# Designed miniproteins, single chains, continued (2): the designs that were tried, part 106

Each design is a single chain, and the fold is of that chain. pLDDT is the mean over its residues in the fold that is shown.

## One batch from the design tools (miniprotein)

Design m7689
Fold by ESMFold2-Fast:
Structure m7689 (fold): chain A 86 residues (1-86)
Amino acid sequence: SDEIRKLGKEGEEGTVEEGMLKMNKIAELAVKSSPEDARVGMREIKRVMEAAKKKAEELENSAELSSAVSIQGIGAQTEAELAIRK
């Protein structure tokens, strides 16, 4: 849980690219975690995704980058959700 929360904070505070990388790392940990920790991971992925999308729209003004963040975030959330069903 603490590692997942740390990655979520780093992704939220970092660049769009860092957010995308941190979402992937959270999903990797969620797959290996308890269902409780996987639920935390899913919430953190959603939070990082929302922050990264806002940054992409504000700083890059790029619909393509914002779309890529959404696709990656949804994929990461799906991986975490599958871990909850263990």
Scores: mean pLDDT 77

Design m7690
Fold by ESMFold2-Fast:
Structure m7690 (fold): chain A 65 residues (1-65)
Amino acid sequence: LADEVAELIRANASDIAASLATMALSVLKTHGLDTPENIIEVLDLMEKEGLISEEVARKAKELVE
Protein backbone atom coordinates (compact mmCIF):
# COMPACT_ATOMS: atom_id res chain seq x y z
CA LEU A 1 0.00 0.00 0.00
CA ALA A 2 2.70 2.55 0.99
CA ASP A 3 4.74 1.53 -2.09
CA GLU A 4 1.66 1.93 -4.36
CA VAL A 5 1.00 5.44 -2.99
CA ALA A 6 4.67 6.47 -3.38
CA GLU A 7 4.67 5.20 -7.00
CA LEU A 8 1.50 7.18 -7.83
CA ILE A 9 3.01 10.38 -6.41
CA ARG A 10 6.31 9.74 -8.28
CA ALA A 11 4.37 9.47 -11.57
CA ASN A 12 2.12 12.51 -10.99
CA ALA A 13 4.01 15.11 -8.89
CA SER A 14 7.26 17.12 -8.77
CA ASP A 15 10.64 15.48 -8.09
CA ILE A 16 10.74 17.09 -4.62
CA ALA A 17 7.22 15.88 -3.74
CA ALA A 18 8.05 12.38 -5.05
CA SER A 19 11.27 12.21 -2.99
CA LEU A 20 9.56 13.44 0.20
CA ALA A 21 6.62 11.04 -0.23
CA THR A 22 8.95 8.10 -0.93
CA MET A 23 11.03 8.85 2.19
CA ALA A 24 8.04 9.44 4.51
CA LEU A 25 6.12 6.34 3.33
CA SER A 26 9.28 4.18 3.42
CA VAL A 27 9.92 5.22 7.05
CA LEU A 28 6.30 4.40 7.98
CA LYS A 29 6.54 0.98 6.27
CA THR A 30 9.90 0.12 7.89
CA HIS A 31 8.44 0.78 11.38
CA GLY A 32 5.10 -0.97 10.73
CA LEU A 33 3.25 2.37 10.88
CA ASP A 34 1.99 2.34 7.26
CA THR A 35 -1.66 2.28 8.35
CA PRO A 36 -4.37 3.91 6.17
CA GLU A 37 -4.75 6.65 8.82
CA ASN A 38 -1.02 7.52 8.83
CA ILE A 39 -0.76 7.44 5.02
CA ILE A 40 -3.83 9.73 4.69
CA GLU A 41 -2.26 12.14 7.23
CA VAL A 42 0.93 12.34 5.11
CA LEU A 43 -1.17 12.95 1.97
CA ASP A 44 -3.22 15.69 3.69
CA LEU A 45 -0.05 17.45 4.86
CA MET A 46 1.51 17.28 1.38
CA GLU A 47 -1.66 18.72 -0.19
CA LYS A 48 -1.88 21.50 2.45
CA GLU A 49 1.77 22.48 1.77
CA GLY A 50 1.14 22.51 -2.01
CA LEU A 51 3.52 19.61 -2.69
CA ILE A 52 0.78 17.59 -4.42
CA SER A 53 -2.44 18.70 -6.11
CA GLU A 54 -5.94 17.94 -4.81
CA GLU A 55 -6.36 15.51 -7.75
CA VAL A 56 -3.18 13.57 -6.87
CA ALA A 57 -4.15 13.47 -3.16
CA ARG A 58 -7.64 12.19 -4.09
CA LYS A 59 -6.25 9.42 -6.36
CA ALA A 60 -3.75 8.36 -3.67
CA LYS A 61 -6.49 8.28 -0.99
CA GLU A 62 -8.57 6.02 -3.28
CA LEU A 63 -5.74 3.45 -3.06
CA VAL A 64 -5.80 3.66 0.77
CA GLU A 65 -9.57 3.77 1.42
Scores: mean pLDDT 81

Design m7691
Fold by ESMFold2-Fast:
Structure m7691 (fold): chain A 94 residues (1-94)
Amino acid sequence: MSPEEKLKQLKEEAIKEVKELVEKGASKEQIINKIRRFVLEVFETLKPSPETQKEIAELVKKGEEELLKAKREDWYKLVEKLLEEIYEVVLKNL
């Protein structure tokens, strides 16, 4: 599997799992842990540069702050957007 194909698979799996968690009544903490799990899998599998890792960390920080303030009905959209932004950053630096 190419790095691009692996990255796309990790993103699609994470988005699907977040949607399922929101539908099942998961807490904000469970959603945040899923986002962090996705980021760790990207770092371990694709080993992006320290510069790319820093950019991803800043996106995660901003996304988590937005999620903490958000109503439940907006959680899925915010997380999907965050995961797509992380995907684009990693993809451009592959």
Scores: mean pLDDT 86

Design m7692
Fold by ESMFold2-Fast:
Structure m7692 (fold): chain A 91 residues (1-91)
Amino acid sequence: VKERAVALEREAAALSDHPEATEKSIDTLKAGKDEATLRLVAVATEWLLKQGITDSSQQGARLSGIMIRAVGIMIEEGVSLEEALERLGIK
């Protein structure tokens, strides 16, 4: 965790020396975020429906809990969000 924070700080500093590269990276992340995020939310929602969780408020609470745990696994183990979801039993 601490080593990763230092690496991210160094990467941010390098990007700050080139504002054009920073703006392009933000635009690329924005464009990819919508499609990847929608796909992951769809997979998690279908999994919750298979578990019998059809109530939208329960789905929202469960999705939030799943995302928090998945992000925790990503930070601790350095895996992708898809791999983190698989470790939680979500395909």
Scores: mean pLDDT 60

Design m7693
Fold by ESMFold2-Fast:
Structure m7693 (fold): chain A 118 residues (1-118)
Amino acid sequence: SMEEYRRILEAALQFVAAILREVADRYEQLGKPELAEKARKFAEDVDVEPTPNARAIARRVVDSLDSDEQLEGLLEVARDIGNILKEALKGTEEQQRRVAEAVRGFFAGLGVSVDDLF
């Protein structure tokens, strides 16, 4: 249903916002303030305050990364997914269904179930 797809997309957007904020915190810790500010601006553009649970899961994901390349890749993917999610939430039921199915795959790749975000 459209309500179920919306719920999945909103949970996904919460998690993307959490990832972007945790990436920003990691860049600050690494002494890269310009990249931290870039990540913070992407999080502000999402315009969603992440839950403590979403923040905790996102922190575990970011803490599992061992390289600058992995962190940069996560920032880029999270930004792109955030933009796709925001547009899908304004779209048709078919667009919301398609994007909801795609984000399940993305989170599975990070070792996260969408069901853990509810």
Scores: mean pLDDT 84

Design m7694
Fold by ESMFold2-Fast:
Structure m7694 (fold): chain A 93 residues (1-93)
Amino acid sequence: MAEKDKERKEMTEKILQAYKAGNYEEAIRLFKEMKEKGLKPSAQDYIALARAYLELGKYEEALKVLDEFSKDPTVPATEEMLKLRKEIEEKLK
């Protein structure tokens, strides 16, 4: 468990760095790599992924990411997630 937690944290840092650098496609790829490695994404990872899709104009994909996040009972809903969902839904109107 500790080894996977460390690897997940390292992947989260890479996802956030890619997003901050404007490398949205790289942030998306890193998230997919995290899931392929069997690592459990955190709320921060889902939010970064949804934001990356939003920045790329992929609003439906961003909404699907937040829907996946909301189905995970071990990841609490955050105020940031709720605000991001409203922003994406507004873009789809």
Scores: mean pLDDT 78

Design m7695
Fold by ESMFold2-Fast:
Structure m7695 (fold): chain A 71 residues (1-71)
Amino acid sequence: GVAVTVEPITLAPGVEGEVTITRSLTSTTAVVKAEKDGEVVEARATEPGGSVAAAINAAKTAAEKALEQIK
């Protein structure tokens, strides 16, 4: 089976978003979405056989890097 959960996530002070966690028997995928200055950033990470925390941390890091490019 596949389970999907949506949770709030903080990327930076004043930058709030959501993380969608999809868990299967073989992998966990995390998708982080956040908005800064009218721009939406989205980052995804999949951990084959990995933990929920590993997937979230990878997606969060990618989203934070994308936010650094917004002026």
Scores: mean pLDDT 78

Design m7696
Fold by ESMFold2-Fast:
Structure m7696 (fold): chain A 98 residues (1-98)
Amino acid sequence: MLSEEQITELVLAGLRALIALLSKEDSPFARAAAARLQALLDRIEREGRVTLEEVDEALAIARELIAHSDPDSELHHAARVLAGVLETAREELRKLRA
């Protein structure tokens, strides 16, 4: 089982990686997604912890990226990896708060 600190670090690392990849995309959709993820990243960093609500927000954005990206793209693969990380973080946070 992951600690709350380890879960937070994992989520932050995943968000940073996807934001960096989205910065290479020249589309309004990618820019909007990057801005939403950056705002979420800034909120988590400011608070020093991640909440279930923040994980659910990030997961929704990752799922939107999966739905709107080419299945063979680096972006699609990265969004799927982040979704898996966020699903793991969600379950681990639930266990810690139960």
Scores: mean pLDDT 83

Design m7697
Fold by ESMFold2-Fast:
Structure m7697 (fold): chain A 91 residues (1-91)
Amino acid sequence: MEDKVFEEALDTARENAKKYPEIREELEELARIAREAVEKASTPGEKLQAASELFLGSGRAAAYADVQGNFEKAKKVVEEAARKVREIGEK
């Protein structure tokens, strides 16, 4: 179910926030925005989009933080994911 996919994405974001404290606040904010999108979602597809952006955004940000030590790029990745989540369900 879509709810389980979102919970798995949320768990991934939380683990990344614990591992990379430099971007923890940004990852926590992305998770909050994604949860709001899931709560407002009118279709299963919108819930899956929110879960996907949370999962991919947190993972990509973690990769920039870990491999490159580039926290500014990691933060920009989170901001872009948050923008995409906010566009879900826009008319």
Scores: mean pLDDT 79

Design m7698
Fold by ESMFold2-Fast:
Structure m7698 (fold): chain A 69 residues (1-69)
Amino acid sequence: KLEQIKQQLKQAIAQYRALSAAHADAPQEERDAVLLPVKQQINQLVNELQDLGYSPEEVAEIVRELLAE
């Protein structure tokens, strides 16, 4: 299950980055609207990692590794 959550989190982060770049010049209201669902998905996946017994520090490390890719 960890690998599945990591894959979903990696995809969500990539989507967040792509949407942020595509809407960099858009008004804040528009950026917030397009980014909100992806932010909620990332938060949900982070919560799932914590439910598996990972500490906040361990989750931060996983996220950092995924961001480095």
Scores: mean pLDDT 79

Design m7699
Fold by ESMFold2-Fast:
Structure m7699 (fold): chain A 117 residues (1-117)
Amino acid sequence: MKKYSPKLTVEEMEELKKRADEILEKNKDKLSPQTIERIRQVMEDLLAAVKAGDTEAVKAAADRLYRIVSGLEPELDWEKLPKELKIILAEAAARAYSYVNDFNKALILLTGVKMME
């Protein structure tokens, strides 16, 4: 039951980052370099925080992903991001919020993922 773990693992975060990187690479001609770099950086920061067991850093990265998936980052081409990437970023944020015991934000994001697909 690895899929239903309440805590984000390093292995799960590495897979989420890998999937996000693959989608960013496929869409690099459609997205600004700034958008690609910002998303890569947030995913890398979240992975590093999970590896370190740093709950505050995980929360900070989750809050950043939440702003991105909510369209609150004015410098990003959010509207141009493919739905598959939006789903992965929202899942990463939801898992990160679950890791820090913010289940209300995790549930909101998981519901958003279901509504996208």
Scores: mean pLDDT 77

Design m7700
Fold by ESMFold2-Fast:
Formats: sequence, C-alpha cells, structure tokens
Structure m7700 (fold): chain A 100 residues (1-100)
Amino acid sequence: SRAELVELVRELLELSGIVAEKVTEILNSKRELSEEEKELIEYWLKVLKEGTRSLAEWADALVELARLVEKAYPSKETRELAERVERLAAELKALLAAEQ
C-alpha cells in the first residue's frame, strides 16, 4: 500500500508540473486574459493562499485545476490530462480511505 501510495503521488506530482507550467505561461503573458484563463488563475491563487490540509484535498485541487486548464484550452491533450488526473486522484483517495 505504501509503494502504491508513493507511485500515485509521483504520477500526480508529474501531472501537477504540467498544470503549473501552463499557469506560469498565462502569468507571463502580456495579452488580455480570457474569462476561462482568469478563472484558472483565481482558483490557482486560492489554492496557494489557503493550502491543502491533506493528500485528498491536494488531489481534489489538482482535479479542479486540470479541468480549468481543459476549459481554458480545449484540446485532446488537455482532455487527456484532466481524465488522467481524475482517475489517479480517485485511486489515491480510495487507497487513503482503505488505510483509515
């Protein structure tokens, strides 16, 4: 279970890096942001300000961030990112619940 937990966290952390790169690209943009890009940045700033109290809360925040990336930039790649994050987050939360 610990090895499975570490692997799920590692995979989610790699996907969180992709989300963070996209957020950084938006923040470095000198153009006017779309409403969807503003929503993504506002949620990202809220997560940074409030933090997460558990791995489950971190996973939930990452799911919402990935969904907001897909909403701002609809593509096959962003859809696949959101689907992978949702699947891995669900697996992580199920594993955490089983160890309670």
Scores: mean pLDDT 86

Design m7701
Fold by ESMFold2-Fast:
Structure m7701 (fold): chain A 92 residues (1-92)
Amino acid sequence: ATISVKGYLEDGKVLAEGKPTSTVEEALAQVAYMMDLGRNSGQPLTIEIKSTASPEEQEELARGIERIGRTLGLEVTVEIKGDDITVRLRRA
């Protein structure tokens, strides 16, 4: 599978763009990095994930993202739509 991760601030500015990866673990590491950057920016963050992964791997990504957000004290909304996962983060 190929997983691409990109983070945007509320104004549409690109915060970070990850290198395409083939594992859920590498994608979650990129998400964690972007969440930490977003938390430090003080702005709402949107992370877009494009994946050719299976539905099972997408669910694993979504659950991993929710756990990371919770650990960082962020309110996280995760939406899965086909090959796309959209993550919205706000200060809790």
Scores: mean pLDDT 80

Design m7702
Fold by ESMFold2-Fast:
Structure m7702 (fold): chain A 61 residues (1-61)
Amino acid sequence: SIDEVAEKIAELIGKNEVEKKVVKYDTKKILEQHPELLEEVEKLINEGDIEGVIKLLRSAN
């Protein structure tokens, strides 16, 4: 779940394989520290609200 969500976000935001790896790591760390955000992030991904995902993760870090 957290790992899969972090990977989906990395695919959407990361420009190359190195950036995708960094985004996945940072996103996973944020979601592990703020597990309450997981449901909201999954909802935003399913709705295609990528800007909402970025904003939510930035506010948590």
Scores: mean pLDDT 78

Design m7703
Fold by ESMFold2-Fast:
Structure m7703 (fold): chain A 90 residues (1-90)
Amino acid sequence: MEPSKEEIEKIIKELQEETAKLVAVLEKRGLPEVAAKLQELADLYIQALRALMNKDFKAMAEYKARAAALAAEIEAEYGEELAKVEEELE
């Protein structure tokens, strides 16, 4: 079922909080460039969620596609560093 506007707002807040935490960890590890790219990725997902709230499914799909492309670039360039961070956070 399609999420409610309140449910989407909750997801946006959780995504913002998770991203802020991850950005802080990466900055402490001397990875400010990947932190900036992850913030950009989160912003694209937030824009997709806002488009969903407005029932603009075309804009949502476009933002999701851009997010997927950026995520692939981050994985290719910083995948090893991010895997080490994830292993230490588990």
Scores: mean pLDDT 80

Design m7704
Fold by ESMFold2-Fast:
Formats: structure tokens, sequence, C-alpha cells
Structure m7704 (fold): chain A 102 residues (1-102)
């Protein structure tokens, strides 16, 4: 059911963003990145390929903003694809550049 899959993908994205913001506000960037990785995995397994790519991009753009706001890094996201491995498992494959602010 495409509508139910989309609704689940949007819920994962919303929850992930909220948890990332909470950890970033607490200064726990490691926990924020763990939330990002778990949400990316859940999105990749749950959404249609198009919804998964869109949601993954939105999540990663939020991660990039939180890292910049923390003064740690500037991340420029060029794109996100969702790829399927030999076992049939989907993974988000981001294309990005990182500049440290140190």
Amino acid sequence: MAAARRARTEEILRRGKREMEEYAAAGDLAAMLEVTLRALDEIAQTGTPEDAERASRELLERTARLLAEAGVAEVELHGVSVETDAAGRRHAAPDFEVRELA
C-alpha cells in the first residue's frame, strides 16, 4: 500500500529530525549522528525508492545544518541515491563534501 508506506516514511523522518534536534541541543553530536544513521536505514527499508531518496536527502540536509550550527563542519550535499546490495537490502548513498570549521 503506497499511501501507508509514504505515511510510515514521513513518520520516521519526523521522529528522526526531532531526536536529532534534541541531541544537537544537548551538545551530543555522536548521538545525533547515530539517530541519523538509524533513520536513514529505516527510511531505506520502508519507503518507495523515490520517497526514500527524498526523505534521506531531507534528513541529511538537517544533519548538515545541525553540524554547521554546532560549529563543527560545513557539509554540502550534492545528492542522495538509494542503492540495493547483493542481499536485496537498500542503503542511502549520499554524495557530499565536508569542510571542517576548526
Scores: mean pLDDT 82

Design m7705
Fold by ESMFold2-Fast:
Structure m7705 (fold): chain A 90 residues (1-90)
Amino acid sequence: MELSDEQKELLGYVQNAVSEAIAAAEAEGLEAGKAVLDEKMEELQEKYPEYTEELEEIRDHVIALMEAGAAGDDIAAEAGKKVREFLLKS
């Protein structure tokens, strides 16, 4: 099933938020990465309030992967997978 343009936009925003959080964690440490992720996810929840629970689940999953020392590419891939799973369920 193809994603709509709006669903592709949401997926892009989540991927960008995760990438920015990973970059902050690499530059300034884990706590800086978490702060960037929280800020970006809050902005996404304001834009897409219907996905608040799903966005919170993605945030918690990304933080757990960051705390476990997962590679940035793996974290981004897992976040993208979660978004696609939610969007494909209607």
Scores: mean pLDDT 80

Design m7706
Fold by ESMFold2-Fast:
Structure m7706 (fold): chain A 79 residues (1-79)
Amino acid sequence: LAEEYIAQAKEALAAGDLETALEHLERALRIAERNGDKSLIPALEAALVALYIAAQDRGDEALVARVRELGRRLGKLAA
């Protein structure tokens, strides 16, 4: 249930749990990639943008790099 992982990621973001949000988005993206499900792209993109902003504000360079890698994978799914 990729939609459920996206919802859980948004809850983790609201709680300040950026690492948990990343894990949930990674799981959602992996499901979308396995199924070729492009319908999830707008929701994944919105959540990844929110996580990217939060990670930058926190100054967590390792987390920013991990979010950028998920964005790259999302871009490949969108192509």
Scores: mean pLDDT 87

Design m7707
Fold by ESMFold2-Fast:
Formats: structure tokens, C-alpha cells, sequence
Structure m7707 (fold): chain A 61 residues (1-61)
């Protein structure tokens, strides 16, 4: 899986486990990007894609 897919999967899993929509701040997106070697935008896109597949809404603030 790509780094963006891994970041998205992690964010989506957090939302599913919480049983709520996932809210990512710009700071959290930046941290995810750094951790997985992708841009913050790629991390957000991955999270939205994986969230949609699992029925979790991902919002960014």
C-alpha cells in the first residue's frame, strides 16, 4: 500500500473505533504526512477515501 493509503487507513480506523466522524486538524494532517512521508494533502485524501469505504465521515479543520 502507498504511504497515503497507510495514513488514510490509520485515520479511518481511529474514526471507526471511536464510533464517530473523524476530525483532522491541519496540525494532525501535517504530522500524519511527516510520519508516512506524504504531503498533508495526500494524508487527508487517503483518510477521506478510506473513511468513505468504511462509512466514516472525515472532516478537516
Amino acid sequence: ASPAERAGGLAAADGVLAGRDLVLTEEQARRLGEAFGVSPEEAIEGARREGAARGVEVRVE
Scores: mean pLDDT 71

Design m7708
Fold by ESMFold2-Fast:
Structure m7708 (fold): chain A 71 residues (1-71)
Amino acid sequence: MMSEERLKRFELAAAVVIPTIVDVKSLTEVPEEYLEKIAEEIVRRFPGVFENVEEALEALKELIERSKEVK
């Protein structure tokens, strides 16, 4: 799990980036191709949250899995 500071920065980055790439009601509805684009934009626009795109992509996948668990 990310530190509280990293998690908040990630949440802000996702809230800013996701609407510019895809219009979905839930993270669980985001296609895999858009996850990679979102990860790339997070790394580009919010350097220091993740070291690379792969880390951001893993974090997005974890966030989606968590969203499936909580209804």
Scores: mean pLDDT 73

Design m7709
Fold by ESMFold2-Fast:
Structure m7709 (fold): chain A 75 residues (1-75)
Amino acid sequence: LDKARQYFLLAATYAEQGNGEKAKQYFEKGVKLYKEEYPEYDEHLDSILDEFNRLLDQGNYRRAALIARGLADML
């Protein structure tokens, strides 16, 4: 999970910089690793990924970054 945590922190950092493409890339990598360790959260993590992408599409980088940091803090 340390690697998933690092990916979520990178996603948050890129979102804070307005780099939605890299934010999405690292967030998806973090989600993939989290699902591999905890398959029972698959559907929940998909819902969080959809919300993260929605916020990036809206240009709401601040809220997207908070989601990524929140996931990192849970690990």
Scores: mean pLDDT 86

Design m7710
Fold by ESMFold2-Fast:
Structure m7710 (fold): chain A 100 residues (1-100)
Amino acid sequence: SEIHELIEKLKEVEKEYLRKLAEKYNLSEEALELGLKQVDELAETMKELAETDPEKAAEYAEGLAARYKLAAEKEDDEEAKKLAEEAAELAEKILELLKK
């Protein structure tokens, strides 16, 4: 499924973004591990919802797009900014497919 492929891509970009934030802001290993787990859990939830409740999956995609757009605007680190922009674009593509 194209939606499932985009969710997997978004998951990997989100994980890279969290790892970059951990490096730049000296996040604890525990905080990083929790964040990575939350990304994995949401990706799995979104894949299930894309098939069972596309409207709810769209709400999550919309929230992620908004969140990462804000992160990209706020971020001073060029690598983290690029990852946030990529995450926002992927979330928007997922949202477009779920609404059509």
Scores: mean pLDDT 88

Design m7711
Fold by ESMFold2-Fast:
Structure m7711 (fold): chain A 74 residues (1-74)
Amino acid sequence: LSPEMQRALERLREELRATAEAVRATEPPPSDELLREVLRASARQLRAQYEAREGLVIPDAVLEEIVEEVLRET
């Protein structure tokens, strides 16, 4: 991976972890299914921003892997 791609993916992981923590702190607490959908939506939005700003192309498979990783870690 390029250094630019590595930084973008690491930033994506950080932002998704923060989102997961915030969502899990809501009352009533959401289901894992709802959290997964929120993370997918956030990941797609962040990907679009990184692609527009840095000209990076993040594959769907990589995006989905990060979503599942964050869901398992949080």
Scores: mean pLDDT 80

Design m7712
Fold by ESMFold2-Fast:
Structure m7712 (fold): chain A 103 residues (1-103)
Amino acid sequence: SEEEREKLIKEAEEALKKAEEALEKGDLRKALENARKVLELALKLLNLGDYEEAIELAEKARELAEKVLEAAREKGDEELAREAEELIGLAGIVIGLAKRLAG
């Protein structure tokens, strides 16, 4: 529904803001958790047929995860780097699927 889509978009915008604020503060785990939430919301939009919005949010989640990956590698946090790499991969799959479904 329209109301469900608007709610998901608003939740994604809030998660994006939290991820960016966490990155600025050096809280890499919180940044990755919020990036993951953005990707989960992108998947929900994909299931509703909102392919363009799903692509945009998945691309933003991937960008955030890439920034977390770079910072985690610099700090030697191998576990967080692996989690970030996994999220980057998942975001790529979501983007590819959404583009295929959009035509």
Scores: mean pLDDT 91

Design m7713
Fold by ESMFold2-Fast:
Order: C-alpha cells, then structure tokens, then sequence
Structure m7713 (fold): chain A 95 residues (1-95)
C-alpha cells in the first residue's frame, strides 16, 4: 500500500508539472511519516495529508499558470485529491 501511494504521488506530480526534486522530497517525507513508530495512525494520516495538500497546491498553480480555467483546474485537482485521499485512508487503516 505505501509503495502504491508513493508511485501514485510520483505519477500525478509528474503529470501535473511538479518539479522532480519537489516530488522526491514529498515521497521521502511520506515514507518517513508512514514508517515512524512514534506516530499514531491518526497522526500519520494528518501529516501525510499536509504533504499531499502542498503538492495539490503546486499542481493547481501550475495548471492556472498554463492558462487552464479555474473550473477545469478544480475538476482535475478534485480527482487527484480523491484518489490520493482514498489511498491515504486505506494505508492508515492497514497500519
């Protein structure tokens, strides 16, 4: 499950124009949070959601900068958010 989440973050980050170094930093943060034995499942979910939220903001900014309309951006970011949040929820239920 963690590997599926990390690969999904990489694929979506690359698709929506997040710089590779920012994607890999986010992937490492998510991995560190997911494997931190001092954190509860709820704390892990909260911290991973913070990292993912920052990536979604960068994806939104990149689409807007490319001239994509706000309605279309909201639709795409909504789909990405739904997929990532579903994987995060599934991951924390398995931890």
Amino acid sequence: LIDLLLETVRRLGRRYGVPEEVIEEAVEKIREIATDTSLSPQEKQFKINEVVSELLDLMRENLLKKGVSEGVVQHFIGLVSTELNGLIQLLVQKL
Scores: mean pLDDT 82

Design m7714
Fold by ESMFold2-Fast:
Structure m7714 (fold): chain A 91 residues (1-91)
Amino acid sequence: MKKFSQEEVREIEELLKKAIAALKAGDREAASEALRELAEVLSKVDPELAKLFEGNAELVPKMTDEELKLAAEAFEKMSKVFVKSLRELAE
């Protein structure tokens, strides 16, 4: 498998922060956009992971306010573990 560059890891971290902030604010459009941009970056190295984020981007506009809060919590927990793993494995 191809490894993420340090530049790609930083972009992923910034996009995750944008998505989480938008989800917390209830901004479905901004959250969906950030998740699509994240999927595009991920698709260059991990197409399977990119598909997961593409699916989430399509789902976000259809979420209730309660589901958005749960999604924000899930992405915060995921981002801490995911970004740490990417930094440790990045070139």
Scores: mean pLDDT 77

Design m7715
Fold by ESMFold2-Fast:
Structure m7715 (fold): chain A 83 residues (1-83)
Amino acid sequence: MIKYSEEEVREEIKATKELIEEALETKERFPENKSLIASKVAAAEIGLIATEIIASRAELSEELKKELEETKEKVREAVKEIE
């Protein structure tokens, strides 16, 4: 089984956070472009799924576990705010 490092998990969390930020910025700049907003939200959701799979194959510090849970909540809030 492939095991991931905490650094790799941290990079995936960062990438997912950047996708969330892009989705929220897209909503602010193009609030009527529902298709574009939906595509950015979907990218953030897919990024979270990938991050969770990688994290499940890594030994995480409590700090990184907390950051992952905060990132999950941010994705959930972004989806709720846009839909």
Scores: mean pLDDT 81

Design m7716
Fold by ESMFold2-Fast:
Structure m7716 (fold): chain A 100 residues (1-100)
Amino acid sequence: SALEILREALERVKELAEELRPLLSEEQRKLLDEAIRLIEEAVRVLEETGDIEKALELLKEAIKLIDKVGEETTNPEAKKLLAKMKDVVIEAMNEIRELS
């Protein structure tokens, strides 16, 4: 289900976020936390309403924040982990679209 795909993606994102936190500035961590919040909101939207299009819009906004952190960081390991996080979200979006 779309909900199961997104829940698995959120857990993977949270694992990557824990590796990222010590590599990021305070401002970059705030952007990362907002990206995670948007993914959590997408899960809630699917649980409460089943609105796939709204969930996908929230995931697109999360990707924009992940990209912004990637642009602002100078740490190569942080860039690599952020790219992995972005790939997780994109893969989840593609899998959810295939169910529609």
Scores: mean pLDDT 89

Design m7717
Fold by ESMFold2-Fast:
Parts: sequence; C-alpha cells; structure tokens
Structure m7717 (fold): chain A 62 residues (1-62)
Amino acid sequence: TPSIDQLRSGRQNVQDFIRDTQEQSKTSSPSMQQQLQQSIQRGQQTLDSIDRQIRDMETRVR
C-alpha cells in the first residue's frame, strides 16, 4: 500500500493534471476534447479515492 506522503503527492499531481488537461482542452479539436473530458472525470474520481484512502490510513494506524 502507498504511504500517506505518496498519496498526498499523488493528490497534488492529479490536481495539476486536471488543470493542465482543462487548459489543453481549450485549444483541442472536438474529438480530442471528448477524450480530455473523460480524463478530467477520471482524475476527479481519483482525487475522491485518494481522499478516502488518506482518511482510512490515518484512522488505521499500524
């Protein structure tokens, strides 16, 4: 399982990825924009998952 520090770093990387993807979508073709929108949605789901994992790990101190 990833460490809390790795999860926090991953969370920031996903947030940066979402921002970069949103910027890229502004100049992208319609077909590419659809793929980028799916990537953004996946990123948002990943953020929710990471938040839940961090919370779970903090409550389950080994």
Scores: mean pLDDT 78

Design m7718
Fold by ESMFold2-Fast:
Structure m7718 (fold): chain A 87 residues (1-87)
Amino acid sequence: EAVKKAIEAAEKALEAAREALAAAEAGDREAARAALEKAREHLDEARAALAEARASGKASREELLEAEETLGIAEIALGVAKTILDK
């Protein structure tokens, strides 16, 4: 359960982070900030669920890597979007 929650939250974070990046690149600061807030909420959910999955020892290496990879991509996209907004 925890690892599935981590994967789902990471996927939602990635979707929101990509939305934030696209809006930031387009110069839509309001849309970008709204998407950044959404992405941040899902990132926090994913991190908490991933920590729980790691602690449980029940998740496979493949499941943990899937969540970690998706979360990492989301964090990179979010970082780029924030950098663009802060120009």
Scores: mean pLDDT 83

Design m7719
Fold by ESMFold2-Fast:
Structure m7719 (fold): chain A 84 residues (1-84)
Amino acid sequence: SPLTLEQVQEFMQRLLDAVRKNGGSMTREQAEELLREFKAENPSVSDEQVEDMLKMLLSLDPEKITLEQAEELVEIVQLAAQPP
C-alpha cells in the first residue's frame, strides 16, 4: 500500500521535534535512525517507502537536515494534506 499523507506528516513532525532537541541540525545517519524508529512503530511501512522518505529529506541538503529545512518540509507536507 502507498504511504499515506498522515504517515508522512507524523514522520515530519517527529523529524522537526528531533532536530530541535538535537540543537538545530541532524545528520543523515540520525535521520536514518529516526526512520527506523518510525518503521518499528508503523510496521505497515515498507523498506522501499522508508528509502523514498529518506531521499525526500535529503533532497534539500544531501549531507544534513537543518531546523529551517525540517520546518520547510513540514510546511510542504501540511500544504499537500487533504482537509478534514
Scores: mean pLDDT 73

Design m7720
Fold by ESMFold2-Fast:
Structure m7720 (fold): chain A 80 residues (1-80)
Amino acid sequence: MLRELAERYLDLLAELAGEEIPAERREAAIDALLAAAEKAGKVEEATERLARAVEEFPAVVEEALANPEALGETARELLS
């Protein structure tokens, strides 16, 4: 589940940016996220945070268009 959520979130970010994420970078980013979450013992927390980020993505995009600095905070919290 965490991998599927990470893939969906990256796909949404790529669509928002209007750019394609190279497959090698996409897989490396997903693998790094999974490894970091497993090593920290926070797989469940990471899954919940990503699920929320994916579900709230339309609202996050709307907020980011109104206040670009809010997007940086959301990304920082998701990856922390």
Scores: mean pLDDT 67

Design m7721
Fold by ESMFold2-Fast:
Order: structure tokens, then C-alpha cells, then sequence
Structure m7721 (fold): chain A 110 residues (1-110)
């Protein structure tokens, strides 16, 4: 449902913002930059996901957001624990996953 998709988008945006705030609190400038990149990519994916849902690809949009949320939830948990190495690896995974999903969605919409 569109309501479920919007809920997932808001959750992904919220997790990206929390990652930025936690990275800033930990004083790690590299993690802040990675979390800000995640926020930019999540915002781009959200717009593409809404366009895909409008064109009948809602299930693909939902699965993509659920995958991103799983990675970001783990990244936020690592940041809350102060596990900088795990947080860096998970933010890098989130960036790679987001870039792949954005490219895939742009190809479908072309």
C-alpha cells in the first residue's frame, strides 16, 4: 500500500538523520560525511520509489526501502554502541546498496 511505502520512506529518512546526529556526537568527521552521503542517497531513492509506485512497481519500491532500513537500523545501533568500525562498514554497505538501487530504479523509469 502507498501508506506502507510512505511509512518506510519516513523511517529511512529518520534513521539517516539519527546516524548523522550520532556520528556528530561521537566526533568522527569521516562517519559524519558518510552519514550525510547516506541522507542524500535516501532522499533520492525516496523520490524514485514514489515514482516507481505510481507506475505499478510498488512491491519493488517497498522491498528496496525494507533492505535499506535493515542496513541503516544496524548502522544506527553500532553508532549508539560507539562501535565506529562496524558503523563505518555498515554505512559503506548502505551507500553501495543505495547507489545500486537508485541506478536500478532510474533504469526502470527510463
Amino acid sequence: SVTRLIGLILRAIGLALEAILLAKKLGDEELVKKAEEVQRLVNRLALLALRLADQGHEAEAIRALERVIRILDRAVDALRRGDLDTAQKLLDEAIRTLRRLIAEFEAILA
Scores: mean pLDDT 92

